# Designs tried in a protein design run: designed miniproteins, single chains. Part 32

Each design is a single chain, and the fold is of that chain. pLDDT is the mean over its residues in the fold that is shown.

## One batch from the design tools (miniprotein)

Design m1090
Fold by ESMFold2-Fast:
Structure m1090 (fold): chain A 69 residues (1-69)
Amino acid sequence: SEEEAFEEMLKLAASNGVSEETLEQARKNYESGVSLEGVGAALALMAERADPSRGKEVREQIQEILKKA
């Protein structure tokens, strides 16, 4: 489901150095009607900023989650 995909993306972002504040903001954005794809893109960007060496892998994993949503 889209909710399961969203929670999986949050867990992935948290595991890759995204702050709790950013994760809470992502949850608020999704609840306010930002698309699942839009939230995923923002989380991927924040993970890349936290650890640039992980950016490509996190983006690819987010895309896989979105495809299965």
Scores: mean pLDDT 85

Design m1091
Fold by ESMFold2-Fast:
Structure m1091 (fold): chain A 57 residues (1-57)
Amino acid sequence: AAQEAAQKEMRAIGEKYGFVPSSLPTVLTADGRPADEATLERYVAAFEAVAKAEAEK
């Protein structure tokens, strides 16, 4: 499912930028349901941007 793909991608980004998180959050909508694919894509992109900025300190 899209959630598993997003978590795998976020873990790879974390490893690339020098950390391995012990757990990754499940991305949920405001009503507590798993996020759709488009929302997950935005979240992964935001996560990568933050990880890259942190690594460039």
Scores: mean pLDDT 66

Design m1092
Fold by ESMFold2-Fast:
Structure m1092 (fold): chain A 75 residues (1-75)
Amino acid sequence: MSEVEKLIKEIESIKTKEEAKELAKKALDRYRDLLSPDEAARIEAVLNDPNATMEEIEDEILRIYLRLAEAEAAA
């Protein structure tokens, strides 16, 4: 199973905002090297924002997914 497929399955298992935040932190830590410093800082800002919605957190996970897919396609 690819890393992209693993991340998609993890996203599909999310039921709460806290689960979304935990997944986003885990994905950021695993794939930080694929992100620019600005992208990583933006994701961290969303995760530390108490007003961030579940959808906003999921959008940041999707951004990590897109970078991961791009890196896998380039390999």
Scores: mean pLDDT 78

Design m1093
Fold by ESMFold2-Fast:
Structure m1093 (fold): chain A 69 residues (1-69)
Amino acid sequence: MVPKEAVEKFTKEDLLKLFPELEEQLEKANLDGKKIMTLTPEELARRLEGVSVEEAREILEKISEYLKS
């Protein structure tokens, strides 16, 4: 399980370091690290233009692994 404290410390800057290619979509959607971790893959795909549900799931999995490290 991902520690709740690690999720709360996961900033927009950390998110951009993991996914620099999504900078424009993240800015447009007004998503920070804490908000993104509360979303399902379906909700994240709806909020990020051009991102599929499968891609959103991969994004959330990558964040989860990063926060476990």
Scores: mean pLDDT 76

Design m1094
Fold by ESMFold2-Fast:
Structure m1094 (fold): chain A 94 residues (1-94)
Amino acid sequence: IDKLKAAALADILAALEAAGQPESAKRLAEDFINGDPRAIADMIRAAAVESFGPLPGLSQEHYDNVRAVIAAIQQSESFKALLDELLKKKGISS
């Protein structure tokens, strides 16, 4: 898992760098891949804002960083491999 996390993070950071994203976006990606609950909560809040309207506690910068990280994740084959392995290890997601 640590090797898969490292590969996924490297892919995501490379995509963010190629897109000219700030260091705050790269830090969010690192925290998210390492399973930081705050980073995960920020990702969920940003997704919820698109569907339910603005929620307090998330700045525009954090929202932009979340969208950039989500785009990088969607393009990462290494992240897909990591996610598949985590889902197998945890069994049925519910």
Scores: mean pLDDT 68

Design m1095
Fold by ESMFold2-Fast:
Structure m1095 (fold): chain A 70 residues (1-70)
Amino acid sequence: MAVEELEREVDRIIRGLEAIKPSVTPEQLYTALDVAERRIRELGEKLGVPQSVIDELIERLRKRVDELLA
C-alpha cells in the first residue's frame, strides 16, 4: 500500500544517513536530511499519502538525525 511504500523509503533513508554519519560533518548530515525531506514529501504526494502521515514520517526522520548527532 502507498503508506507502506513511503515507510520503506523513510527506513532506507535512515539507514543511509546512519551509514554516512562517520564520514560527514553534522552540517553535511543536515544537508542530506533536507534533501531526504524533499524526497519524502514528493514521493508521499505522488503516492497520495495524507499530509498528516507525511509530516509524521518527516518528524521521525528529523528525530533520528538529532539522536545520531547527540
Scores: mean pLDDT 82

Design m1096
Fold by ESMFold2-Fast:
Structure m1096 (fold): chain A 62 residues (1-62)
Amino acid sequence: EIPPVRLELTDEEVARFDAMTPAETIRWVAERMIAEYEKRGDEELIERVKAQADAALKYLES
């Protein structure tokens, strides 16, 4: 289970987020969470986010 992370979003990012497909949303959220965990040095959470994003994307493609 991935702990919740508060992401700082600009008004442009919020508008872009609303326009995204489910697959784009998953990729975008994963990218931002990975960047946040890299700042913390938490490699285990980075790998967990990558695995969860991959699983969610495969589910959408199934």
Scores: mean pLDDT 72

Design m1097
Fold by ESMFold2-Fast:
Structure m1097 (fold): chain A 65 residues (1-65)
Amino acid sequence: SEDLVKAFVEALKAKDADAAELLLRQLSNDELVTAVLRIGDERYYALLRAANMEERIALLKKILA
């Protein structure tokens, strides 16, 4: 949903790792692509290449640190 994409982008901008992790688990692949393109920061492209959710969360935490 658009609301979920907006919430995730806002969490990334705020560097709210806890909110971003919870929202990431709810996003479809298409919603994640939309969010990554919307934020416009190439560091988040790593999330699109992750093999599984655990790797995706680990990459997210590394980017937000």
Scores: mean pLDDT 87

Design m1098
Fold by ESMFold2-Fast:
Structure m1098 (fold): chain A 72 residues (1-72)
Amino acid sequence: MPTLKDVADEYGLDLQALQSVYRGIQAKKEGNQEEAQQYWQKAEQLKGRQMSDQERQDLEARLQQARDNVLA
């Protein structure tokens, strides 16, 4: 089953960048849109490039699937 590290390797992210993405997804789920945006911005800075809307959507889906597999 995919772990956070597996997703990091798949998208070429270091663990800090991936953790920022993950926290952004959680903040968005909690209704904190401003915090979510800040975490995504930090992840893009750590990655060294902006991610497209499609990449963000795919990464969010992949991370949510990984989390759901662990929690199920």
Scores: mean pLDDT 71

Design m1099
Fold by ESMFold2-Fast:
Structure m1099 (fold): chain A 87 residues (1-87)
Amino acid sequence: SSAAARRAEIEAQVEAARAKIDGIVDELVEAVKKGEVKGEVVLPDDATIAQLLELGRQGVDSVSMNEAAARKAAEDEIDTSRARALA
């Protein structure tokens, strides 16, 4: 059915976004550990998948963040966006 096809498409997009955000967070953590990135990035409570993807587009060399907080915020935003897309 078209509904099942649409759901599969949304799930694929969410998985792609999740994988990309995971990669961005991992790269940021690694850069911070190497001392290549300085400063501080606070992920807002209302961060969106689009905003997290935009952080990746801007590059890891422009930001640094707390690993646990960044990963949690990214996962929470993915879950929230997925719920919205499937509603």
Scores: mean pLDDT 53

Design m1100
Fold by ESMFold2-Fast:
Structure m1100 (fold): chain A 70 residues (1-70)
Amino acid sequence: SLEEKIALLRESARLSREGIEALKKEEEELKEKGIKLSPREEAIREAALSLLQTAYDFSTEEVARLEAEM
């Protein structure tokens, strides 16, 4: 159903948001501990954040589109 699809997309958005928050918290903790990441490790983390943000944006935009059809 449409409601089930919206629920799954909202769950996807929630998981993506939590992933972003977890990565940002870890970056802050690493900085507080004085742990320096390599350029490669930093690039991987930035790529992961970009992917999660894209997934969050898509899921929230799709929910808004589907809710407008109800």
Scores: mean pLDDT 87

Design m1101
Fold by ESMFold2-Fast:
Structure m1101 (fold): chain A 66 residues (1-66)
Amino acid sequence: SNSELADLLEKAAQGDEEALEKAVEKVRRMVAAGNAAAGRQSEIADERLREAIVQAGKSQLERDAK
């Protein structure tokens, strides 16, 4: 669910490595499902995906602070 992913992103941004790996797995599943539905083959490098997840979590924490 979107709520579960948001919680994982925030924890990953705070240095929770387990939450980071769970978020990576969830995002990869969503990307794979989206690519299959669109008839596309696309891969995202693990390093780039991890960076994007941490940045998304930090942005969410900054929004919650306002």
Scores: mean pLDDT 72

Design m1102
Fold by ESMFold2-Fast:
Structure m1102 (fold): chain A 73 residues (1-73)
Amino acid sequence: SEVDELIKKIKDRLRLAKEELIKAKLSPEEAKEKLTELKEELLSEVPEEFRPIIEPEADKELEKLLEEHEKEF
């Protein structure tokens, strides 16, 4: 489905960004700022009708990635 494809794309983009932030050795605070900005950018491109479904999934992924970054940093 279109919704599943959008969720996958958003999660993949956030995950790749987190991996790059770890490689760049950015602090957890800097990573939170960058990943939050990316999340908002990606959600702004989502059709309004899908936002209520996609936004919670993006928020969960962001929280997970920030926890992983803190542990890996």
Scores: mean pLDDT 85

Design m1103
Fold by ESMFold2-Fast:
Structure m1103 (fold): chain A 87 residues (1-87)
Amino acid sequence: AREVAERAKEEARRYAEEARKRAEEMASDPQAKAFLERAARELEVAAETIGLSDSEQTALGALEVARRTYRRAEEAAKAAEEKRKAA
C-alpha cells in the first residue's frame, strides 16, 4: 500500500540524484552529460508517478521502469568514463 509506494518513490528519487551527480562528472563529454541529465529528469518523473499511485502494482511497475532507466544511465556513465580515460 502507501509504504510500498513511498519506498519506491525514495528509490527512484535516489536514482535521479545519482544520475545528476554523474552528469556533473561528465562535463568533458557533452553527449554523455546530456544523456545523464535526460535520464535524471525521467527518473524524477517516475518518482512523482510512483507517489501518485494508489496501487502497489502501479507503483512497482513505475519503479521497474525507473530501475531500467538508472541501469542504462550507469552503463552510459561507465562507457563515457572509460572513453575519457582512453583519450
Scores: mean pLDDT 78

Design m1104
Fold by ESMFold2-Fast:
Structure m1104 (fold): chain A 69 residues (1-69)
Amino acid sequence: MEEKIEKAQRALTRLVIEHGTLLTAEQAVEAAREAGLSEEEIKAVRDAALKRGPLTGGQAFEIIAELLK
C-alpha cells in the first residue's frame, strides 16, 4: 500500500512538472498505472477523473488514495 501511494505521488509530481498545473484523466490513469494499481483500480481512477474534468495533482492523488485504503 505505502509503496503504491509513494509511486503515485512521484508520477503525479513528474506529470505536473511536464504538463503544468492541470492534468487530464489520461495523465491521472498514467500515474495510477506507474504506481502499480490493478486494471480494475485504474478503470475506477479513469471514471472518477472523467467526472471531475481537468484535475490538479492533489485531486488526482485523492482519487488514487481513495482506492488504496
Scores: mean pLDDT 78

Design m1105
Fold by ESMFold2-Fast:
Structure m1105 (fold): chain A 78 residues (1-78)
Amino acid sequence: EPLPSPEEREKYAEEARKQIEKLAQEVLNNQAEIDAAKAQLEEAMATGSAEAKRAATMILNKEYKKMLEEMLEERMAK
């Protein structure tokens, strides 16, 4: 189990927090791009069934959370 020292853990946590805040700010600045991507995804799923559209919307929300968590872990591991 690769547990770093408490001091190193604090440094990683602080850096990870800064990265998350920076990414959140970039996302906020690119609202139009995100909305456009969201609309395109929803439009593509709309060519299927109503169930597919619902699933896509739910997965999109989950994937955003997953991406942020995975990026955080990658920053800390590196």
Scores: mean pLDDT 58

Design m1106
Fold by ESMFold2-Fast:
Structure m1106 (fold): chain A 80 residues (1-80)
Amino acid sequence: SEALALFKQAQEALAAGDKAKAAEYLEKAVLLELRERAPALPEEVREAVARAVVLAQVEGDYEAAAAIAEPLLPALEAAL
């Protein structure tokens, strides 16, 4: 899976301290996964979810991530 390969690259970049590459790979992985699993979601919602995941997993900003993700939960549930 291309998404799985990108998730692994994001983890490797984060372990190496390269937050910029980790963010790029993780955003790409989340977008690809959401396009495959939830094709009915608007792209703006997928992009917002990818930003929330990067904030939480790369930046450790769980508060900002939750603020973006919480309003999107009904749309994600409806698309799955």
Scores: mean pLDDT 84

Design m1107
Fold by ESMFold2-Fast:
Structure m1107 (fold): chain A 91 residues (1-91)
Amino acid sequence: MLEEAVELAREGKLEEAVELAKPLAEELLKLPPEKAAAEYRDILLRLRTALLQGVLGLPEEEARELAEMPPEAWPEEVLERLRAFEEEVEA
């Protein structure tokens, strides 16, 4: 369920959020490509925005702007902070 996955992402529980979102992604593959792409983009934006707000403590507007960029284009400082969080959760 999308809302549940967004809440998990906000708490920094990426693994749980992704697992919960998998059935939704599979349903999107049944839609026409253009419709699937639009809904997939919206889901990604919501999950990324929630993650950036929850884990990095960013304001909603700044988190939204970063979420609209591909992760490869994110500033190195943002990527480093996400890696540090991931290491803390795994430790």
Scores: mean pLDDT 70

Design m1108
Fold by ESMFold2-Fast:
Structure m1108 (fold): chain A 100 residues (1-100)
Amino acid sequence: SAAREREEEERVVERLLELMRKGDLEGYLELLSEVAGRPVTEEDILERYAKAKEKAEKAGLSDEDLARAMIEAGVPVDYISEVLGLEREKILEMIDEMLK
């Protein structure tokens, strides 16, 4: 059932966002590795960041829109904060809104 697959994906996304919110990079990478069926590395996350940034630049997105795209792409909170100059708390609030 397509509905079951979507529900399972939503649960995984919720778990990933909670781990990002807590700043648990190790747990985040472990969960991604489990879902992918292979070890997920910091290099994999940086590749996802590069793709998200390219998409945002083509769309003329703001720093906040880019932050949302990076969160969706699974980029760690501390990396988003460093790259975009956004406060960690603001990114955590955005993740909290995405979970609603």
Scores: mean pLDDT 69

Design m1109
Fold by ESMFold2-Fast:
Structure m1109 (fold): chain A 93 residues (1-93)
Amino acid sequence: SDEKQKIIRYVKSLLPLTDEEEAQLKTAPNMDQLKVIIAGIVRNYGRSVKLPEDVVEEYVQRVLAAQNADEIFNVLLDLTVHDGLNLIKEALK
C-alpha cells in the first residue's frame, strides 16, 4: 500500500496525468499491473513530446524491469530530463 502510494505520487510529480490515468494507477491490483499502466503513460508522454520510438521503448522496458518505487522514480526523472534537453536543443536551432 505505502509503496503503491509512493509510486503514484512520483508519477504525478514528474508526468502529466489525465483523471483516467490517475484512476487506473489507484485501482491497479499489484505491482506488475501498476508498472504496465505506468509503461502506457510513458508511451503516451514520449509520443506527445516527440521522442524517438526506440528511446520511448527503452524507458518502457526500464519501468517494467523496476523492482521498487525509487527505481521507477529514477527512470521517470531520467525521461523528463531527456525531454528537457531536447526542448533546449530545439530552441537553439
Scores: mean pLDDT 82

Design m1110
Fold by ESMFold2-Fast:
Structure m1110 (fold): chain A 62 residues (1-62)
Amino acid sequence: MKKKEEVGEKIRKLLELAGVKAEVKVEGDTIIIETKEKIPEDTLERIKALAKKNGLKLEVKE
């Protein structure tokens, strides 16, 4: 389903707008964010809300 890829792309854009360099992957029903930088709390909350609304699990690897 293309829906998961669209959510991943939106998450990438949110991170980009926040100035965070991160890699976003979609594996099954899980969105994986790999970053060496701290994600701002406001941006992380928006990402969590977006994933939850689309029935996706979120994993952040720092």
Scores: mean pLDDT 78

Design m1111
Fold by ESMFold2-Fast:
Structure m1111 (fold): chain A 89 residues (1-89)
Amino acid sequence: RLAELRAREAAFAERHGEELTALAEAHPDAPPVEALRLILERFADDLELLELLRARLELQLELAGEHNPEAVALLEEQLRLVEEAIARL
């Protein structure tokens, strides 16, 4: 699962990583939810990226567990934003 996601991310990064890096560098202090909104605005029509973001967030939610409720809430909000973006395609 994680190895599969990393392989997909590596393939995507070869084509689009420069744009993602530039966006992150322009907003280095952006909180995770705001950083995600910036990515979603830039790549709203990019289903491959949206599916990668969803897969990563789903994995991170599984790993966070009940011992970090603030992280779980933040990841659930991020996943909701990505799922809404996919639903609009």
Scores: mean pLDDT 72

Design m1112
Fold by ESMFold2-Fast:
Structure m1112 (fold): chain A 68 residues (1-68)
Amino acid sequence: FTPPVVTVTPLSEEEVVVTFPDDATLILPDGRELRGTVTLTVEELRRAKLKYKGEEYRISDVVEIVLP
């Protein structure tokens, strides 16, 4: 099973736009689940994990950062 790739684009020094592949869900430390394209703080993204097809991944293992 291949981990999904999550695209992260910086919006500001504190915020990023994150685009998830189909069926992927970002899980924040407080339990919120986010899907699709969302804006997050860098701190929220750093502490989050990705759930895809029943498996959980560290965000550092699945993200591709695209600079504007």
Scores: mean pLDDT 71

Design m1113
Fold by ESMFold2-Fast:
Structure m1113 (fold): chain A 86 residues (1-86)
Amino acid sequence: MMSRILEEARRIAEEVERQMEDMLLRALDPSASLEERQAAIDRIGSAAGAPEAFYGDGDGLATYESLRQSIFDRAFEQALAELLAE
């Protein structure tokens, strides 16, 4: 039972990380609207638990790389807690 729960939590965390990679591409896309880029930044910041991480830096890629582990860890912990609460 426990190993299956851990595998499912990891799968969910990997899915969230993939979704955040799509948001990063949108945030860094110069052809995207300011509204679309801001929505993507807000999504990444929320997933990482650091909603203001992108403000005042101007280097979205470096900021994202610093948040990547936090995004995965938070998604994994949330998924694991939800699966264990069944």
Scores: mean pLDDT 73

Design m1114
Fold by ESMFold2-Fast:
Structure m1114 (fold): chain A 62 residues (1-62)
Amino acid sequence: SAEALAAYRKHGEEIDREVTRLVVEGRIRTNEEALEAMGRLLKEYTGIELSPEEVRELIAAS
């Protein structure tokens, strides 16, 4: 959605940094887990809740 895309663009750098840190620390091991973590962080920053599939679509659109 346009609202989710705008929110991701505003907070995307912080979200990507946090997800990357979790991957480096071995706390995220699969692409699916990374998408789930991105969705949780997006909800924390913006209140918008997305499924892993919706997060994947959002990244492709950004």
Scores: mean pLDDT 76

Design m1115
Fold by ESMFold2-Fast:
Structure m1115 (fold): chain A 70 residues (1-70)
Amino acid sequence: NSQLKAIQEVSEKFKVPKEKLQEAVDMLNENPAIPFKVISEQTGVPVEALVELQDRIGIEDLKAAVEKVT
């Protein structure tokens, strides 16, 4: 869910197809240490979009944790 939201927002901002962003997310999930340049070369997603995507996923995960009243 948080990943899907991040994909939608990055797709709109960078005008990248959601399918290509999903492919990038799948690559990151399989190998979290994969360089963004490698993902960019394989998917065609700009490195700047990959950075934004990773930041948004991290923010959404943090936001979900904070919304649980401690």
Scores: mean pLDDT 74

Design m1116
Fold by ESMFold2-Fast:
Structure m1116 (fold): chain A 92 residues (1-92)
Amino acid sequence: PSADDLESQILSGLSRMIASVNNLEIPKLEKLSETNPIYKEILDLTQQSRELSLQAADAADAGDIAKAQQLIAQTLALNKQIAKLEKQAEES
């Protein structure tokens, strides 16, 4: 066990937690997307964020810290886009 092993475990756990949160939101977003096209966009971005966070977990488990960090950064960028669309949906 090294410091890199611990960092890999933390990044993997964080990435899987993000994927789990996204999984819980998907059924609600599917229902909302039936009546509001903005929620269809939110659903698509949430599914992309989930996939990227699972890829980040796989990269972390493989010890590719740099790739895991890049993928987590991409999920955070998608989450910022989702937040902007959620605000737009509230005004619709």
Scores: mean pLDDT 83

Design m1117
Fold by ESMFold2-Fast:
Structure m1117 (fold): chain A 80 residues (1-80)
Amino acid sequence: MEQLTEEKFEAQVAQLEAKGYKVEEKREEVNGVTKVTLTITDEKLGKTVTLTLYVTDGDEKAIEEAYELLRKMGLEELKK
């Protein structure tokens, strides 16, 4: 399950990078809560979006689901 989650994560980032996006993901532990931050840049437009989400249950599945949500939200913000 953990390995499959990592493969899915890498495939999604690779797809975004292939489309000309630069993706930077950061994970921090703050007071027992996992802070996940996504920075996505459209290099052709010079537009950058940074989004943060806090995950109270810090298992790898919850963190990956948070990153998937942030990637979707970041792409929507880049379209605006």
Scores: mean pLDDT 72

Design m1118
Fold by ESMFold2-Fast:
Structure m1118 (fold): chain A 85 residues (1-85)
Amino acid sequence: SSEIEDKIKGVVDMFLAMDPNKDGVITEAEVEAFVGMRLGPEALATLDPDGDGVTTVDEFIDVMTSMYPELEKEKLREAIEKALA
């Protein structure tokens, strides 16, 4: 696999670990379960910049691609959506 493909797989696996019910959104409780600890307000604000109490696939992609700009947003979205189907 290419380096980018391996990174995309890792990001998809991370999303699925935080979204075990496969509803396409991540709640505070799901993130806390994944990391094994309660999140502070700074971490929550990073995952939920809109303050709606959930992190959507698009918000997650925006955060991940801001840290890893080599990732293609559409390719990552398709990979996550395919994994949720």
Scores: mean pLDDT 70

Design m1119
Fold by ESMFold2-Fast:
Structure m1119 (fold): chain A 60 residues (1-60)
Amino acid sequence: SNVEKKIELYKRSIERLEATIKWLEEQRKTASPAEQARLDREIAVLKELIEKYKKEIENL
């Protein structure tokens, strides 16, 4: 159905965002304190976007 297709698109977007977060968390391990702060802010924004997409799925 159209709803099922929409859910799958959100799930794929969440998977890509989660993969990006993992990559950023690995980069953070060897980063300077200034870069760690920047990466932490970027990771936080991506985590908020994942939560937004999860809520969109729940509202379908």
Scores: mean pLDDT 90

Design m1120
Fold by ESMFold2-Fast:
Order: structure tokens, then C-alpha cells, then sequence
Structure m1120 (fold): chain A 104 residues (1-104)
């Protein structure tokens, strides 16, 4: 559980960095704002799930982090924002690792 939480915290940190890059660089700033707010919401949900020891909620958050990361990658690719794409792809890998750890 501790290792899964560590992976997921790092994944959400990278998604927040990617979202902030999109907010600065994207032509679709409204979509970028929406993505960043969703990351912040997941970070809040993660802190609550950790405090409550809610393993099922941690798994749900990890899956939502993968989906959100894929949306960030899609916007970043469409607009050629390589830094945001790279951060989000690494975040997806870490969130998938957290899923594997939580399902074992």
C-alpha cells in the first residue's frame, strides 16, 4: 500500500506539472484549466483515501489518474507541447504501477 501511494502521489504531481504547462502553452486554455482542476481534485481525494486507509478508493483514483493522463497526452500531442506530453506519459506509467500494486 505505501509503495502504491508513493507511485500515485508522484503520478499526480507530474500530472499537475503537465496541467500547468498546458495552462501556459495551450491554445485551448479552458480545456487546460479543466484538466488541471481535475488533477487538483484527485490530489485531494488521494489525501482523504490515504487518511481513511481506503484501498478501493486508492484503486479508483489510480484508474482516474491514468484516464486523466491520457486526456492530457491527447491535448499535448494535438498542440505539439512535448514537455506536457512527456510528464503525462510518465505519470500514466506510475499510476499503472500503483494499480498493479493495489490489485496484487
Amino acid sequence: TDEAVRQLREALRLLQEAGQILLRESKNYIEAIGLLLRVIGLQYDLDLAVRRGDRQRLLTIAREAVELGEEIVRLAEKEGIEEAKNQAEEAIRLAQRAIDLLES
Scores: mean pLDDT 90

Design m1121
Fold by ESMFold2-Fast:
Structure m1121 (fold): chain A 61 residues (1-61)
Amino acid sequence: AGPAVERAVRAARAGDGEAAARYAAQSVILGEMTPEAAGRAGRAAADGDGEAAAKYVEQGA
């Protein structure tokens, strides 16, 4: 996985949903992740489920 995906996973696991969403969006722009995976991860992060958000980021990378 690229550096943006790795940062998104770490932010999500730390419970920082805003940072996780920002890095997930950056990883889509850089071609490291699909938009569908970023959307699923963003919803999980918004719900406070950092572990699910991290899982979706890892699966989309």
Scores: mean pLDDT 74

Design m1122
Fold by ESMFold2-Fast:
Structure m1122 (fold): chain A 65 residues (1-65)
Amino acid sequence: SSRQDAIDTLNTDSNYYRDSNPVTSSISDQTANAIRNGDDSTYNSLMPTLVSRTTQTTIDRVNSV
């Protein structure tokens, strides 16, 4: 599903950036949890920061949720 694909992509990004870019890692993890929990408020608050820090591929997958 598009929701699971978004969560999987964000979890992959979080793991990838864990040591090299902890802030991007943290934002990716928090966004994945917000999508998983249906927490629209947290999702909307995180999106501007996520968009500034991540790839267009990740943004496109997250926007498909």
Scores: mean pLDDT 85

Design m1123
Fold by ESMFold2-Fast:
Structure m1123 (fold): chain A 91 residues (1-91)
Amino acid sequence: AAAAEARRRQGEATREAIVQAGQAKAAEILAQGQKDADFLIKSAKEGTERQRQAALRSAQNNLDLSKKRAERVIALAEKRGQAAQAAIEAA
């Protein structure tokens, strides 16, 4: 009983740590994507209207890709966390 409870707590803690690390990585990806997007827009600020519109489209595309990457990182972390918890609880 005590050993099984210890393994359950260890599994839950391990899953939480993996998920939190994944969420932190996803937040970094989103923050970097936003900085890259802001830089593209700022760099085109004194350009032609065509250049500004192209920069806005590129910035939006980069943000969309960053969001998809962040979502994939979180989904993978959740799956890895579940697998780690199951392995610890089965031991």
Scores: mean pLDDT 88

Design m1124
Fold by ESMFold2-Fast:
Structure m1124 (fold): chain A 141 residues (1-141)
Amino acid sequence: SSEEIKLLQELIDKLREAIERLSKLVKELEEALRNKDWEKAIKIIEEYLELVKETIADLQAFADKSTDPELKARLQASIAKLKSLYEELEKLLEEFKEALKNKDEEKAEKIVREILSIASAVIGIYEELIKYLEERIQELK
């Protein structure tokens, strides 16, 4: 149980670091939207996607090594939700790039707002996972 608590705490620490990095990118994207700095918006969204992809890989690696069927099932459910949101963000990024090529600023602004909404949903999933993992640690004490 001491080793299990340590591994759960390490995953919580990784998720907290991910939330801090993603929250910074969300604020930078909101600023890029206000300034209509679309080139900066693209770079921020691409960096956001890379960080989410890294967290999905970390969660999958943890789930694959877990011998706890309830924890494994919960992690797999969260991974599935994150993959779905990741695919939606990739699609919206391509639609955003197309809107910029067509000089459709109204559509570009609408797409960035939709991306911001999904980005906030991703952070929410990380926060819910942290809460679940903290509850699991309490059960092991």
Scores: mean pLDDT 91

Design m1125
Fold by ESMFold2-Fast:
Structure m1125 (fold): chain A 57 residues (1-57)
Amino acid sequence: SKEDAVRRALGELRERDSVVTDADLRRIARETGASFALVRRIAEELAAKGILRVEPD
């Protein structure tokens, strides 16, 4: 699913950098075909669990 593709892309970014920016979220949306809103929601969910950090551009 698109959600699974987004979660995998965010997992890969986490391995390289624990900080994810809005630019990273927009890139994932383009690569996965998911909406920016969906990517942002999943990233915020993972941030709430302490898996990654979301910071503004």
Scores: mean pLDDT 79

